# Ledger of designs, part 44: designed miniproteins, single chains

Each design is a single chain, and the fold is of that chain. pLDDT is the mean over its residues in the fold that is shown.

## One batch from the design tools (miniprotein)

Design m1503
Fold by ESMFold2-Fast:
Structure m1503 (fold): chain A 81 residues (1-81)
Amino acid sequence: SERQQLIRQLEEVREKLREGGDVVKNIDEAIDLLRQLGADDLDIGMVEIVRAVAKISDKKGQQELAETMARFIDKVIEQLK
């Protein structure tokens, strides 16, 4: 199903966040997928704040935010079954 495909894409973004790379880009991909999955406005707003902080953070701060974001995605996936 489309929903199952979106969940798999969200799981892939979660792994990218944990493995490193472009943190801001990976958060952008997560926001888009969360919107498509119907995440509530509060959750989307929190992720947008994390994105804004990541943009002004150094590499280490970005990695810490990436891990925080990955843990948040874990909780969202659990709610989606």
Scores: mean pLDDT 84

Design m1504
Fold by ESMFold2-Fast:
Order: structure tokens, then C-alpha cells, then sequence
Structure m1504 (fold): chain A 74 residues (1-74)
């Protein structure tokens, strides 16, 4: 089932926020090496969420949405 264009735009915005969070956590891990394991766990959780969004897009047959999500992650 295809998402509406509005729903796709909302999903892409959520994906961009998750990617931004990962980048901020990577910087925090560099600044606070004693908390490295804590930040790495949060990064792994956020990466898992991105994979779920890609998986759902693929299950829906929306290859364009899955490709856009992968592009934002790079």
C-alpha cells in the first residue's frame, strides 16, 4: 500500500531528525570518552529505528521512500 505524499514527507522529516540525533551523539561520545558506551547504545537504538523505517517502506513496496531514507543516512 502506497503512502500519501504528505505521509512520505512526515516520515522523511522524522528520519532527518533521527540522523541529526545520531550525529549529535557521535560528537558527545568524542567529547566524553568515559560515557562512550552509553552514547554508543543510543546511536545503535537510533540506527535500529532507521532500519525499521526502511523495512516498513520496503514491505509497503515504496522503493522510492526506502531509497530516500538510505540517502539521508549517508
Amino acid sequence: MKMTQEEREEWLERVREIVKEIKELEEKAKENPEKKAHYQLQIDVNRGLLLIYIGVANVMGDRDLAAEIRSIME
Scores: mean pLDDT 81

Design m1505
Fold by ESMFold2-Fast:
Structure m1505 (fold): chain A 63 residues (1-63)
Amino acid sequence: ELEKKIKKLIAEVRQKVLDEHGPELAARVRAGELTPEQAYAELNRRIDEEIKKALEEFKKKLS
């Protein structure tokens, strides 16, 4: 059950970041502020950060 909760949490956090930050990063690409490759790297960085935060918070609740 714990493994299932963690996998679901990771998937939900990833999707939330994609939905919220994807349009913002696409707009920055259109403005010439980022290349598509840079936007993709930034999106992945934000996904990784939010997953890490969510997992650390989840771990604290289990302690």
Scores: mean pLDDT 81

Design m1506
Fold by ESMFold2-Fast:
Structure m1506 (fold): chain A 102 residues (1-102)
Amino acid sequence: MLSVEEFLSLSFEEQLEYIKEEVERLKELIENNAPKEVIFEQLRRVADLVSEFVHKYKVPEEVANRLFNLLRETAQAIANGDREKALEYLERLKELIEEILG
């Protein structure tokens, strides 16, 4: 993972692409049945990156709430051992990031 300072030095487009890469890593951890602590650590990293992005670019509250709701739903699915639901929410998160990219 890039440091927060390195991530924040990236352009708008590069920050969203980097978040997508970290979401893909999270998907791979879930698909490979990584330990829950490793999956939650990666989810936290994704959430921190999304939070920094939202704050830096003053993302509209509606869009920010959609991003954070998908992360929250993913966390609940992981906690419940529902791998299929977790992967579904992460695909929806990637789709929303693509929508923001235009």
Scores: mean pLDDT 86

Design m1507
Fold by ESMFold2-Fast:
Structure m1507 (fold): chain A 63 residues (1-63)
Amino acid sequence: SSSLRQQLIQQGQKEVDAATERTKKAIAEGEKLTPREGTMLEADGAVELIKAVSNKLALEKES
């Protein structure tokens, strides 16, 4: 259980990092990207991290 929790945390962090990299790349290449769109890309990764951790805890609670 703890190992799965750590795995999900690391996986979510990678998603946040990937979203950040995509945003930086788009800006660097001269793409038009609104601050909202950039924030949404980063927030998506953070939401997935939160969902993964919360889902794990919910499953343990129901056991």
Scores: mean pLDDT 62

Design m1508
Fold by ESMFold2-Fast:
Structure m1508 (fold): chain A 60 residues (1-60)
Amino acid sequence: GSNTPVLNSARVLAGQYAKDQNLSVDKKAKVEKAVEDYAKANPDATVEELAKVVKQVAAA
């Protein structure tokens, strides 16, 4: 896939959150997919918006 700045930020945020919260492999995969999909749909998304998506999906 393309490595846009927003997509790269999404991957970094998801990875850091997964480590900090000690997420399961399955939960980490769901969070990574959701935030990457959001970043692809919203190329102008801010780091704050990406972080909210990560937290929402992790809580579900």
Scores: mean pLDDT 80

Design m1509
Fold by ESMFold2-Fast:
Structure m1509 (fold): chain A 68 residues (1-68)
Amino acid sequence: MSIEEAKEKALEEVKKEVEKLLPTLSPAQQREAQLYLSIFEHELKTEELSIEEIEKAKENMIKYLRSL
C-alpha cells in the first residue's frame, strides 16, 4: 500500500464514521463532527506521515468522533 492509498483509505473510513454518526447527533455536535473531518483532511494534505502515523491519526479521530 502506498502512502497516498493509505491517506485515501483513512479519509474514506473517517467520512463513513461521520456519516454514520450524523443522524444520532445534535446540530452542535454535527457541526463539531464536520469540523473534525475538515481538520483531519487538512492534516493528511499538509503533514509528512508514514502509513503507521496515518492509521494512528485515523484511530484517534474515530475515537474523538465516537466521544461526541
Scores: mean pLDDT 80

Design m1510
Fold by ESMFold2-Fast:
Structure m1510 (fold): chain A 62 residues (1-62)
Amino acid sequence: MPSTPFHLYPGGDGTEHKIAKIVNINGRLVAVDENGYVLGYFDPNKHKVGDVVAGVRIKRPH
């Protein structure tokens, strides 16, 4: 769709983040940015690598 981006996230850092990769954590797919911060659960029906989303920055556990 010819979307208008709505990347403002008032509950987080207030910035947009790009999904750099998908990781499996405890059997769940999780979207991660290029700096390793978790953006949220990855839904393969709605999201793809390279999408820009507004998310919370939670450092991945070791």
Scores: mean pLDDT 60

Design m1511
Fold by ESMFold2-Fast:
Structure m1511 (fold): chain A 82 residues (1-82)
Amino acid sequence: SFSDKAQEILKKLGIYDIDKKISKKQAIEIMEELGISRKTAEEILNRFKDPNNIRVIEVLMAAEELLKGKSIDEAIEKALSM
């Protein structure tokens, strides 16, 4: 499942707190490992007010919405609701 894959990626990166703030570089790495292209990851992360201080949960919610085929606008709205 998405949740299982996300947890394995976070463990690999030493992240155990979903409220932890991460850099844009780390967010791109997580999104690519989840199956989001680098181009799409860059586009959505640039929609955040501070792309170098994004919570892990916001990155995961955005990635899940994109993998469900939702638009970047819908994905960012869902992420920011967390």
Scores: mean pLDDT 85

Design m1512
Fold by ESMFold2-Fast:
Structure m1512 (fold): chain A 68 residues (1-68)
Amino acid sequence: MSASEAGREAADLLETLGGLSKEEANRVAAGVVTLAQAGRLDEAVALLVSHGVPEERAREIAEAIAAA
């Protein structure tokens, strides 16, 4: 999974599970991508979980972004 694909998945989950608007989901997803690329995986996961994304799924996304 590319960082772009993982970022889009994060935005989709933030909208679907977090109840965020498309614009807000994109802003939060951009923050998740920035944190994960900086090696701040725990903070990227916490940001997703704070918006209703399950921890298991949040970790998969953060790790996929960091690996890209």
Scores: mean pLDDT 82

Design m1513
Fold by ESMFold2-Fast:
Structure m1513 (fold): chain A 67 residues (1-67)
Amino acid sequence: SKEELLKAVEEAAKEGLISKESYEEAAKGIKEAETAAEASLIAQKAIAKDGKEKAEAALKAVAEKLS
């Protein structure tokens, strides 16, 4: 689950949906998270900072990766 979340935020950063800074914060937080739920919240928060319709699409993609 954490690996899927890391890949999802990396893909979002590559597509320009989130900033490099937001990606770096999210990746660190996901790796340090004690639970998959905590990691998911960190990923969603980072993508939400992007703040437009594209961020909503990225959040949906991350939620789908969590299963």
Scores: mean pLDDT 71

Design m1514
Fold by ESMFold2-Fast:
Structure m1514 (fold): chain A 96 residues (1-96)
Amino acid sequence: EEVNKKLDLILNRVLNIEFEARRLLNSPAIDLMSDEDKAELEEILKQARELFSQVIDLKKNNASQEEVDKLDAQVRTLEDRLMELYEKLQEAIKAA
């Protein structure tokens, strides 16, 4: 039950990454992003979808604490990458 509660929290974070990445891609300001930063944003979205599938699989298969901790670390890495792109975009908007 504790492992499943942690997986539910991780699932919510993954869904939030997908939501925020899609918001940035659909923003009128997307044209202010470099091609490299746009590609990174698309890669974050792809990895968030892959992590979603991993969370669902772990919820079905009685996941270990080690598997949950690994997944949490991967989600945190995507959150950090998305935050960096968000900050770059906000600075680009201010400069425009």
Scores: mean pLDDT 85

Design m1515
Fold by ESMFold2-Fast:
Structure m1515 (fold): chain A 66 residues (1-66)
Amino acid sequence: LAAQLAALQDLLALAPNNADLYTKLGLVLQQLGLLSEALAALQKALSLNPNNAIAKTSLAIVKAAQ
């Protein structure tokens, strides 16, 4: 998970407006229990692609967990 987080952060530095990368970042942060950071990443993913079903579902779960 830490290696996945670092790889996603590196990819986001190259493509800062990629909704799929923010969705993956949010899922990794959720698995690490970093719910506030996961929420922010998933909200960013939805701001870039409002129709991302995985981001919508994950955001709802993270909000309910807080």
Scores: mean pLDDT 78

Design m1516
Fold by ESMFold2-Fast:
Structure m1516 (fold): chain A 68 residues (1-68)
Amino acid sequence: MLSPEQQALLAEIEAKIAELEARDPRLGRFARAMLDELLRQAPSLSEEELLHALRSLNAWLDGQLAAL
């Protein structure tokens, strides 16, 4: 079960990926694939590792959206 912090980050990431898919469908599909792969691996990660990975993806998405 995801922590409240992980759930909040995941919701923020999902919203950013949706915006990215709307503005750049190719880049949005790439971002979606990154999240899907992370969530596939999530059961094998510690809470700290998953939180770090989600934060890293969120920061990358902020950079992509700022560049559009």
Scores: mean pLDDT 85

Design m1517
Fold by ESMFold2-Fast:
Structure m1517 (fold): chain A 88 residues (1-88)
Amino acid sequence: SEERELGRRLTLLGAGATSVLMTVFVDKKYNIKLSEEQKEKLIKKAQEQIAGVQALMAAHPDMSPVHKAVGQAAIKDAQEAIKMIEEM
């Protein structure tokens, strides 16, 4: 169904966002020195995840509150990752 496919895609984007956030969190905690190129690559990945979620939300304005929550959580994780990278 359309709702099931939407949920799958949002969940995968969320998993990707969480993975980037966890990677950055661990690197920051262990004082891993990231190059400017590595920072730019991670920021780009996070921005692509935000854009992907926003595109799905725009295409499905009537999506369930549960799917909206998953998408918003993914955006929040990606934004937090970007902020942490910029502070490193």
Scores: mean pLDDT 88

Design m1518
Fold by ESMFold2-Fast:
Structure m1518 (fold): chain A 80 residues (1-80)
Amino acid sequence: MSVEEILEEMTDKLSELVDKFEEAVEANDYEEAKKVLEEMVKLMDETAKKLEELGHEELAKEVRELKKRFVEEAEKLLEK
C-alpha cells in the first residue's frame, strides 16, 4: 500500500467519523460522541504507526498532531 493510499483511506474514514461526531454533539448524545472520538483516535494512531513503520516519520508526526487537535476541539464541545 502506498503512502497516498494510506492517507486517502484515513481521510475517507475520518470524514465519516467527523460527520457522526457532529451529529451526536448536535443531538446532545455525548456518550455516542465520545465513542466516535475514540474511533477517530484509534484510526489516527493506527495510521501514524503504519506511516512510521514505512519510514515516513514526518507524516506520522503530522497525523499525531492532527489527533491532538481533534481531541482538544472535541473535549471543548463535550464539557457541557
Scores: mean pLDDT 82

Design m1519
Fold by ESMFold2-Fast:
Structure m1519 (fold): chain A 80 residues (1-80)
Amino acid sequence: MSIVELYRLMRENGIIPTMGGIFSGGDVSSVLESLGIRLSEQEVADLARRNGITPLTPSGGLFSGSAATKIVSAALKELG
């Protein structure tokens, strides 16, 4: 999945990033739910961690658009 595809899916499903171009675990969870994959924010964080996807913040709760795209792609590969 490309970043362009991620933004298209968000637009088509009425999902707005919590902080402009920055994605929370909840934002990523909502995108995944629109694709039929139900993950909690904690499960999103665990998926990111095991796939070596780096969060924007030391707390691990926020992701760039490219990181969010990688998380969605990893979820589709593992669970889709």
Scores: mean pLDDT 73

Design m1520
Fold by ESMFold2-Fast:
Structure m1520 (fold): chain A 74 residues (1-74)
Amino acid sequence: SLIEEIRRRGERGNPEDVEPLADLVASEDEEVAAAAYEALLKIGEKNGPEVLKPLLSHPNPQVRVVAQTIIDKL
């Protein structure tokens, strides 16, 4: 399932997955959005806030807010 794939990517903590996961935090599916948020948080915890900073310039304001929220928690 998509949710299982998102969780697996978060667990790996790979910076390459930041951009694909960022688009999913704006999903209309609340479970997908929540899983993507948790995955980005795990990637940020492992790699530091720098890997999430490009998302602060994302065209979707929802993605920008999520990125700032995660960075503030790190």
Scores: mean pLDDT 85

Design m1521
Fold by ESMFold2-Fast:
Structure m1521 (fold): chain A 70 residues (1-70)
Amino acid sequence: MRFSRKIDDKKEEAMVELLRLLSDAGQHDLAVRVFEAIMNKDWETLRELIRQAPASIQERLEELLDIIKE
């Protein structure tokens, strides 16, 4: 196994979890915008979108974002 491979796998899992958390919270429109920000690598906009999510999941979304950005 290679370290780069593990990091990529972890990033994919983090992205899926982040989008699923938003979808499960009923934030479908926000999830779409978050996905577009990730695809465009617009980390500033992505952070602002996450702040619009329910406070209970914001901390977890920030952890997932940090993994995705690496």
Scores: mean pLDDT 75

Design m1522
Fold by ESMFold2-Fast:
Structure m1522 (fold): chain A 57 residues (1-57)
Amino acid sequence: VPLPPSLSEEQRRIVETLLAAAKAGQRVVAEAGLHDLRKILTPEQVAWAEALVAAAR
């Protein structure tokens, strides 16, 4: 799934880390990262990131 083009380098690294953690079964790490993203991303971008993490279960 492509990253939204408006994400900063830091935001992109967080999303990539969440996907890696979710795929590795580290859901607590992925959920903590999503909580941080809710503070800095738009609601649309948060919904997208949440869907990616959920799909990686």
Scores: mean pLDDT 71

Design m1523
Fold by ESMFold2-Fast:
Structure m1523 (fold): chain A 92 residues (1-92)
Amino acid sequence: MTPRERAVRLLREIAKVLQDAIDNDIPVEEFKARVREVIARVPDPATQARLLEIVDKAYEEFKKAKTKEEQEDIANRFLREVAGVLREALAA
């Protein structure tokens, strides 16, 4: 599997977990745990640390979100930030 294929697969897995949380299929604590498991497969420690910071910020925002619209806005920002970090790691 190429580095690009790995990044796309990781992003897809993270997006699926996020969708499950937004649909209330899993609690936000399980979202955090599952996404951390996906990130643990990232071989570069610096990239892994950056992704974990993004997850921690999203988790805190999700705990405070009161509407479906707020949850979707948080989800969209989270996915953009994760995609940005993975894209930067591929360029290195």
Scores: mean pLDDT 80

Design m1524
Fold by ESMFold2-Fast:
Structure m1524 (fold): chain A 101 residues (1-101)
Amino acid sequence: AAAARAERLGAAFELLVEMLEKINKAKSNEEALKIWKEFLERLETELGVEVLRYTEEESEDGVLTIRVELRTPAGVVLRLELTIKDGKVESFELDVEGPPP
């Protein structure tokens, strides 16, 4: 139903906003990474999103790059890239791929 889709989208948006607010209060990349992992767990448990791929990479200058590929119950693939330095979000990229034909 259209209403059920709107409710799920609203829930996903609330989780995203909550995650971003928590990361803004983080004091380190380790704390920010913990918050991000908690967000992914809530997407899986509350919204039925499947984590297809997860990578984390930290540079010598303390830049943490997290890449994740998610599949929604509708078959939409979301590719997320989050870059964090000293607990601060430096960049956030989202790519959306529709379900296969």
Scores: mean pLDDT 75

Design m1525
Fold by ESMFold2-Fast:
Order: structure tokens, then sequence, then C-alpha cells
Structure m1525 (fold): chain A 75 residues (1-75)
């Protein structure tokens, strides 16, 4: 389902964030943006989530990056 795919992208972003893999996050959000199986709202939320993760990692705030992903899963 679109929801299961959306949650898989969020799980991949969390894994990349925990590895502090900035390029991995960029690659994941780029793939998600072009995935026709995701809704426009899911794509927008994934893009917002990726931006917030990247901002948290720039500050060294891994706990904030985890929180951003958790909130997106609960949305």
Amino acid sequence: SSRELFERYLAEMLRAAEARDVQGILDIVTEAASDPRLTPDQKKLLGRTASEILEALERGDLERAREVVRRAIEA
C-alpha cells in the first residue's frame, strides 16, 4: 500500500540519519519525489521531514532527527 511504502521511506531516512549519512537522506528523498506510488501529500511530508532531519544533523542533534521521523510516522 501507499502507506506501507511511505513508512518504508521514513524508516530508510531514520537509518541514514542515525548513520549521519547526509547523501543517503538526499538520495532517499529524491527517489521518493519521483515514486508514482506515493500520494502528493506523502511526497510533501517526506520532503519536509528530510529538510528537518538535515537541519538537525547540521546542529549535531540526532535526537531531534529521530523525533522528526517519529512524528512523520504518526501523521
Scores: mean pLDDT 87

Design m1526
Fold by ESMFold2-Fast:
Structure m1526 (fold): chain A 80 residues (1-80)
Amino acid sequence: TKEELLAAAEALREAARLLAEGRRDEAIQVITKTAEESKDPYVKKVLEGARTLAELLPSDAAASQVLLREAEELEKAAKE
């Protein structure tokens, strides 16, 4: 749903901010919780991918930028 897309985008923006602050474990928790609460299979897959990137990318700055881009795409999808 549009609400779930926007909630996921918000979570990814928060996770990106946490990553920029060096708070990677908290960023992963935000993504994981939002994925568990979502009923939309598309949103779940996007958030699972974002969690994997946050876990595996060596640079917090690079991970933050990737998550911000993903948030923008979810926001676009929510707007039609």
Scores: mean pLDDT 82

Design m1527
Fold by ESMFold2-Fast:
Structure m1527 (fold): chain A 54 residues (1-54)
Amino acid sequence: SINDFINQKRAKGEHVTNENLSSKYQVPAPLAAKVELVDNKARAQGKTVAEILG
C-alpha cells in the first residue's frame, strides 16, 4: 500500500516525493502534496503515517 511505501522510505531516512507517489501509485499531485504533509507531521512526532491517519 501507499502507507507501506511511505513507512519504508522513512525507515531508510529517505524523503517521499510527489514524483515518487505520482509515478508508483498514480496519486494526483494535490493528494500527493497532502500525503507529504502528513509524513512530515508523523516524522516530527516520531510516528508512522498509519498512526497519524488512524
Scores: mean pLDDT 64

Design m1528
Fold by ESMFold2-Fast:
Structure m1528 (fold): chain A 81 residues (1-81)
Amino acid sequence: HMTKQEVLERLEELYEKIKPYMTDKQKTLFELAMFYLQQGKYDLAIKYLEKVIEQAKKMNIPSDYLKELEEIREEVKKLKE
């Protein structure tokens, strides 16, 4: 599995790619997910990442970015084990 640092780097890279498709509210949700991940608060990171995924599905973003968000969510879940 990925380390916390690797998951965070992957999420930060995706944020830069997806940012142009996002509203300010969606950017705030993404930034909260990253913030809680940095703090090791995995349940809160997952909560906000789930909200980002929900909004992304409504935004018609490229499917590869949605898949990457879902894969990152699963890696965060593995960090809780």
Scores: mean pLDDT 84

Design m1529
Fold by ESMFold2-Fast:
Parts: sequence; C-alpha cells; structure tokens
Structure m1529 (fold): chain A 87 residues (1-87)
Amino acid sequence: GSGAAGAMELLSQARKYLKKAESAFENGDYETAIEYAKKALELAQQAIDLIENSPTRPVGLGRQVLEDAKNLEEKAKKLIDEAESKL
C-alpha cells in the first residue's frame, strides 16, 4: 500500500486520542489529558514520518494528510502545555 494510506490510519487514531484528551481536559482530569495528548502527538509524528520518508514529494492526499498531521501535532502540544500548567 502507499505510505499515505498508513499515515491516514495513524492520523485517524491520533484524532481519536486528541478528542479523548480534550474531553479529559474539560473534565479537569489534567493527568489523563496529558497522557492522551502525548499519544495523539506520537501518532501524528509517525504519520508525518511515513509521508516525509516517501521517495516522492507529498502531493494530493499525501500532502493533505501531512498538513492535517502537523496541525494535530501543534494542537496536541498546546493541550499538553495547558494541562501541565494546571498541575
């Protein structure tokens, strides 16, 4: 399969963990929010690595997944910082 398909699956999992992190943060469970946000960050970074280690330049779907993964990485990092500030 293409690297884009694998990256899409990792990004889908990262989105799921980010939503769990956001829910935990809203509930005041900052430790759980950090754990889920770190998992989302790891999955987003794996998706980025899969696209960037491709021998072809990211175009079409691969480029979209790369941008989505980078945006999710930034959101996860921000959530970790905000949750850590509450501890």
Scores: mean pLDDT 82

Design m1530
Fold by ESMFold2-Fast:
Structure m1530 (fold): chain A 70 residues (1-70)
Amino acid sequence: TAAYEDDIARALKLAREGRWDEMRRTASPRAVRNALAYLAAKGDPRFREELRKEGYEDVLEQLDIGEAGL
């Protein structure tokens, strides 16, 4: 959906810029989770820390499975 596409694009931009508070207040929780997951999967540990702070432990588990080659 256009609304979700706009949300994800905004979350990705703000996450890359390290603007965590603005990201959280302007993007949906779904967009925040998915943007942080995508960026964490690219190997930057900052995004893993933000996922943990937001309570997305399920996403961290999936990333660990991917790194283990499962």
Scores: mean pLDDT 77

Design m1531
Fold by ESMFold2-Fast:
Structure m1531 (fold): chain A 65 residues (1-65)
Amino acid sequence: SMEEKQKQAEEEQKLKIKRALENIDARLAELDKQYQETGDASLAKYRAALEKTRQEVLDLLKEYG
């Protein structure tokens, strides 16, 4: 049915969003490790931008329930 196809599309989109979140979390962990090793203050700017993107991705995921 068309409803089943829409539900499958929503589930596929939800999985893509979840993978994007996992990738963001991995990148945040790498930035935190790099900051601990280098003390590079410029990394704080990238971390802040990535945290904002993470929140937007989380908010989008919540819309799918």
Scores: mean pLDDT 82

Design m1532
Fold by ESMFold2-Fast:
Structure m1532 (fold): chain A 83 residues (1-83)
Amino acid sequence: MEEEVKEVLKIQREGALNVDDEKKVEELIRKLAEILGLSEEELEKLLAGNEEAAREKIEKAMEKFKPVVEKYSLEDFKKLAEE
């Protein structure tokens, strides 16, 4: 769980730096989907811009991070992403 949060933060940071690189953004979306437990079908819908079904599952998966978010500050999350 903590390692998953670290990877998600790292993916978000890389996405922000490479927002204009479509191929890099797609790779980051695929990594994020794997961490969040999206199926290949849900991933394809997300990549096609039909996010509703994938979004629900992403939101449910993100709820599992709530205890980690409450335990760690924003600065702690930044440190985890940098390691």
Scores: mean pLDDT 58

Design m1533
Fold by ESMFold2-Fast:
Structure m1533 (fold): chain A 114 residues (1-114)
Amino acid sequence: MEKEKKIKEYVEEVVEKLRAGDGDLDLIGVLTAAYEGDEVAKEKIRELLELLEELEKRGEISEAQRKVLELMRKIVEGEELEPEVVELLKEIAYARYTKDTEKGREALKKLLEL
């Protein structure tokens, strides 16, 4: 319950920054907000998806970026994410909120290895 509340506060902060036009874009916060149904976050993910798809066409994306691209496609298309993927997104968001760099990095690595 406490962890879920902190994740929601973090996601709301990221969404408010996006609405204000702030340049500091937290990608995991935006992905989490979009998955939870925020329309502003979904629109931002669509824009980022188009950019990453152009880079993929040029052969200019890393394996990690390709996995993020696939995750973005699923979120934009309204596909259900696997429970393990949802849990890892929440773990990364929570780690960033608490500034636990090691746990955040470990959870991100697990997400990209799926």
Scores: mean pLDDT 74

Design m1534
Fold by ESMFold2-Fast:
Structure m1534 (fold): chain A 93 residues (1-93)
Amino acid sequence: KPIEIAKEMERLQEEIRELAEKAIEAARKKGKEEANKYLDKMAELVPEVRPLLEEAKKAETVEEMIELARRAEREAIRLVGEEGSKKILEARA
């Protein structure tokens, strides 16, 4: 059970990192509109970071969007890690 929870946590964290990288590359190469679809997918995985991702979508510059997207990535990874750790502790009880 703890191994299964740890693997799911690892998978979600990797998916978040991949979506953040795709959003940043899209913002740099194709523009903010293309980046928005990856930001929306990240918000579906971790709804708690949606406010940061909405700020990124409203950003005036590509640089500001990238900084907000990176902040949302770090927060999402932290939240997934904390929730996974709680479930591992509960599974041991």
Scores: mean pLDDT 82

Design m1535
Fold by ESMFold2-Fast:
Structure m1535 (fold): chain A 67 residues (1-67)
Amino acid sequence: MEITAKVPKDKWEELEKELKKVGAKEITFNPHSEEVTIVVPDSSVKEAIEIIKKYGGEVLEIKKVDL
């Protein structure tokens, strides 16, 4: 699954570390929109959303992609 979320820039380093622990791939940060896009295994979507919310993030889109 691909998840796009808006997350404060000051949380991005810790967010990336925690997301990698749940198998996140292709982590992309857009500093102009404060958006992060990640690809996670379908089994890790719930954990990834919980991590994003923990760091003050808002989930904007969840899209099914082939890994």
Scores: mean pLDDT 80

Design m1536
Fold by ESMFold2-Fast:
Structure m1536 (fold): chain A 81 residues (1-81)
Amino acid sequence: TEELEKLRAENERLEKEVRELMKKLPPEVRLEVEEIVGIARILEGLANRLYSRGDVEAAIELLKKANELLKKALEIAKKAL
C-alpha cells in the first residue's frame, strides 16, 4: 500500500511538471508528449480498478509502467526546450 501511494504521488508530481513544460513546447512535440501522458493516465485508471478488486501487485506494476512513461514524456519535453 505504501509503495502504491508513493508511486501515485510521484506520478502526480511528474504529470504536473510535464504539463507545465507543455505550455512552452512546439505544437508537434506537445502532441507527442500529450499522447504519452494520455497512455500513462489510462494505465493509472486501470491500476485503480485493479487495486479496488484487491489486485495490489498488478496495480503497482501498472503504476510503475505509467511512471516510466511520464519520465519519458518529461525527457522528451526537456530535450525540445
Scores: mean pLDDT 88

Design m1537
Fold by ESMFold2-Fast:
Structure m1537 (fold): chain A 100 residues (1-100)
Amino acid sequence: SLEEYLEEKEKILEEEMKKLGAKSKKEYAEKLIEEMKEELKRLIKEGENVPLAEVALKVLELVEEGKFEEARKLVETEMPVEAERNGLLFLVDVLKELFE
């Protein structure tokens, strides 16, 4: 049922928060963004998937500022590949839910 899926989702979220030492969904989102930004900066430095990594990094910076609409617009305008665009839009939606 939908209720069972929501309970499982919340339980997984609580376990992931505990692994990162996060005391709130907001702190968990902030820690996830920090880890993702460090990995994206590494990819850019090493010359791996640079255009995607640069857009993703800018998206995460906008999300940290609470600019979720600007982050979505950036993804829609700068990501020509549908799968990558959908992936980043999904990430923005997940992070917005964690900050709310």
Scores: mean pLDDT 81

Design m1538
Fold by ESMFold2-Fast:
Structure m1538 (fold): chain A 88 residues (1-88)
Amino acid sequence: SSMRKEEEKKRLQEEARKKGDELAEKTRREAKKYESDLDKVVEIANRAEEELQQLAKEHPEVARESVIGGASVTVSLIGAIVKYKADK
């Protein structure tokens, strides 16, 4: 029903935000640990982008509405660096 769909959507949004925040924090921590090694940062970014894509697949309703929040910004930025490196 429409009511149950709205409740499910809110639950998925909260789950995705929490998982996204955890992913962003983990990625920042790992990137800082290896900040002197660009190749390691690229590996970390590749893994984070893959995990973000998997998270979006697990929470499709949230992915369509960009509810993952600030965590996604950090992971997406790192992913952009990976793509830039791959092109070079």
Scores: mean pLDDT 62

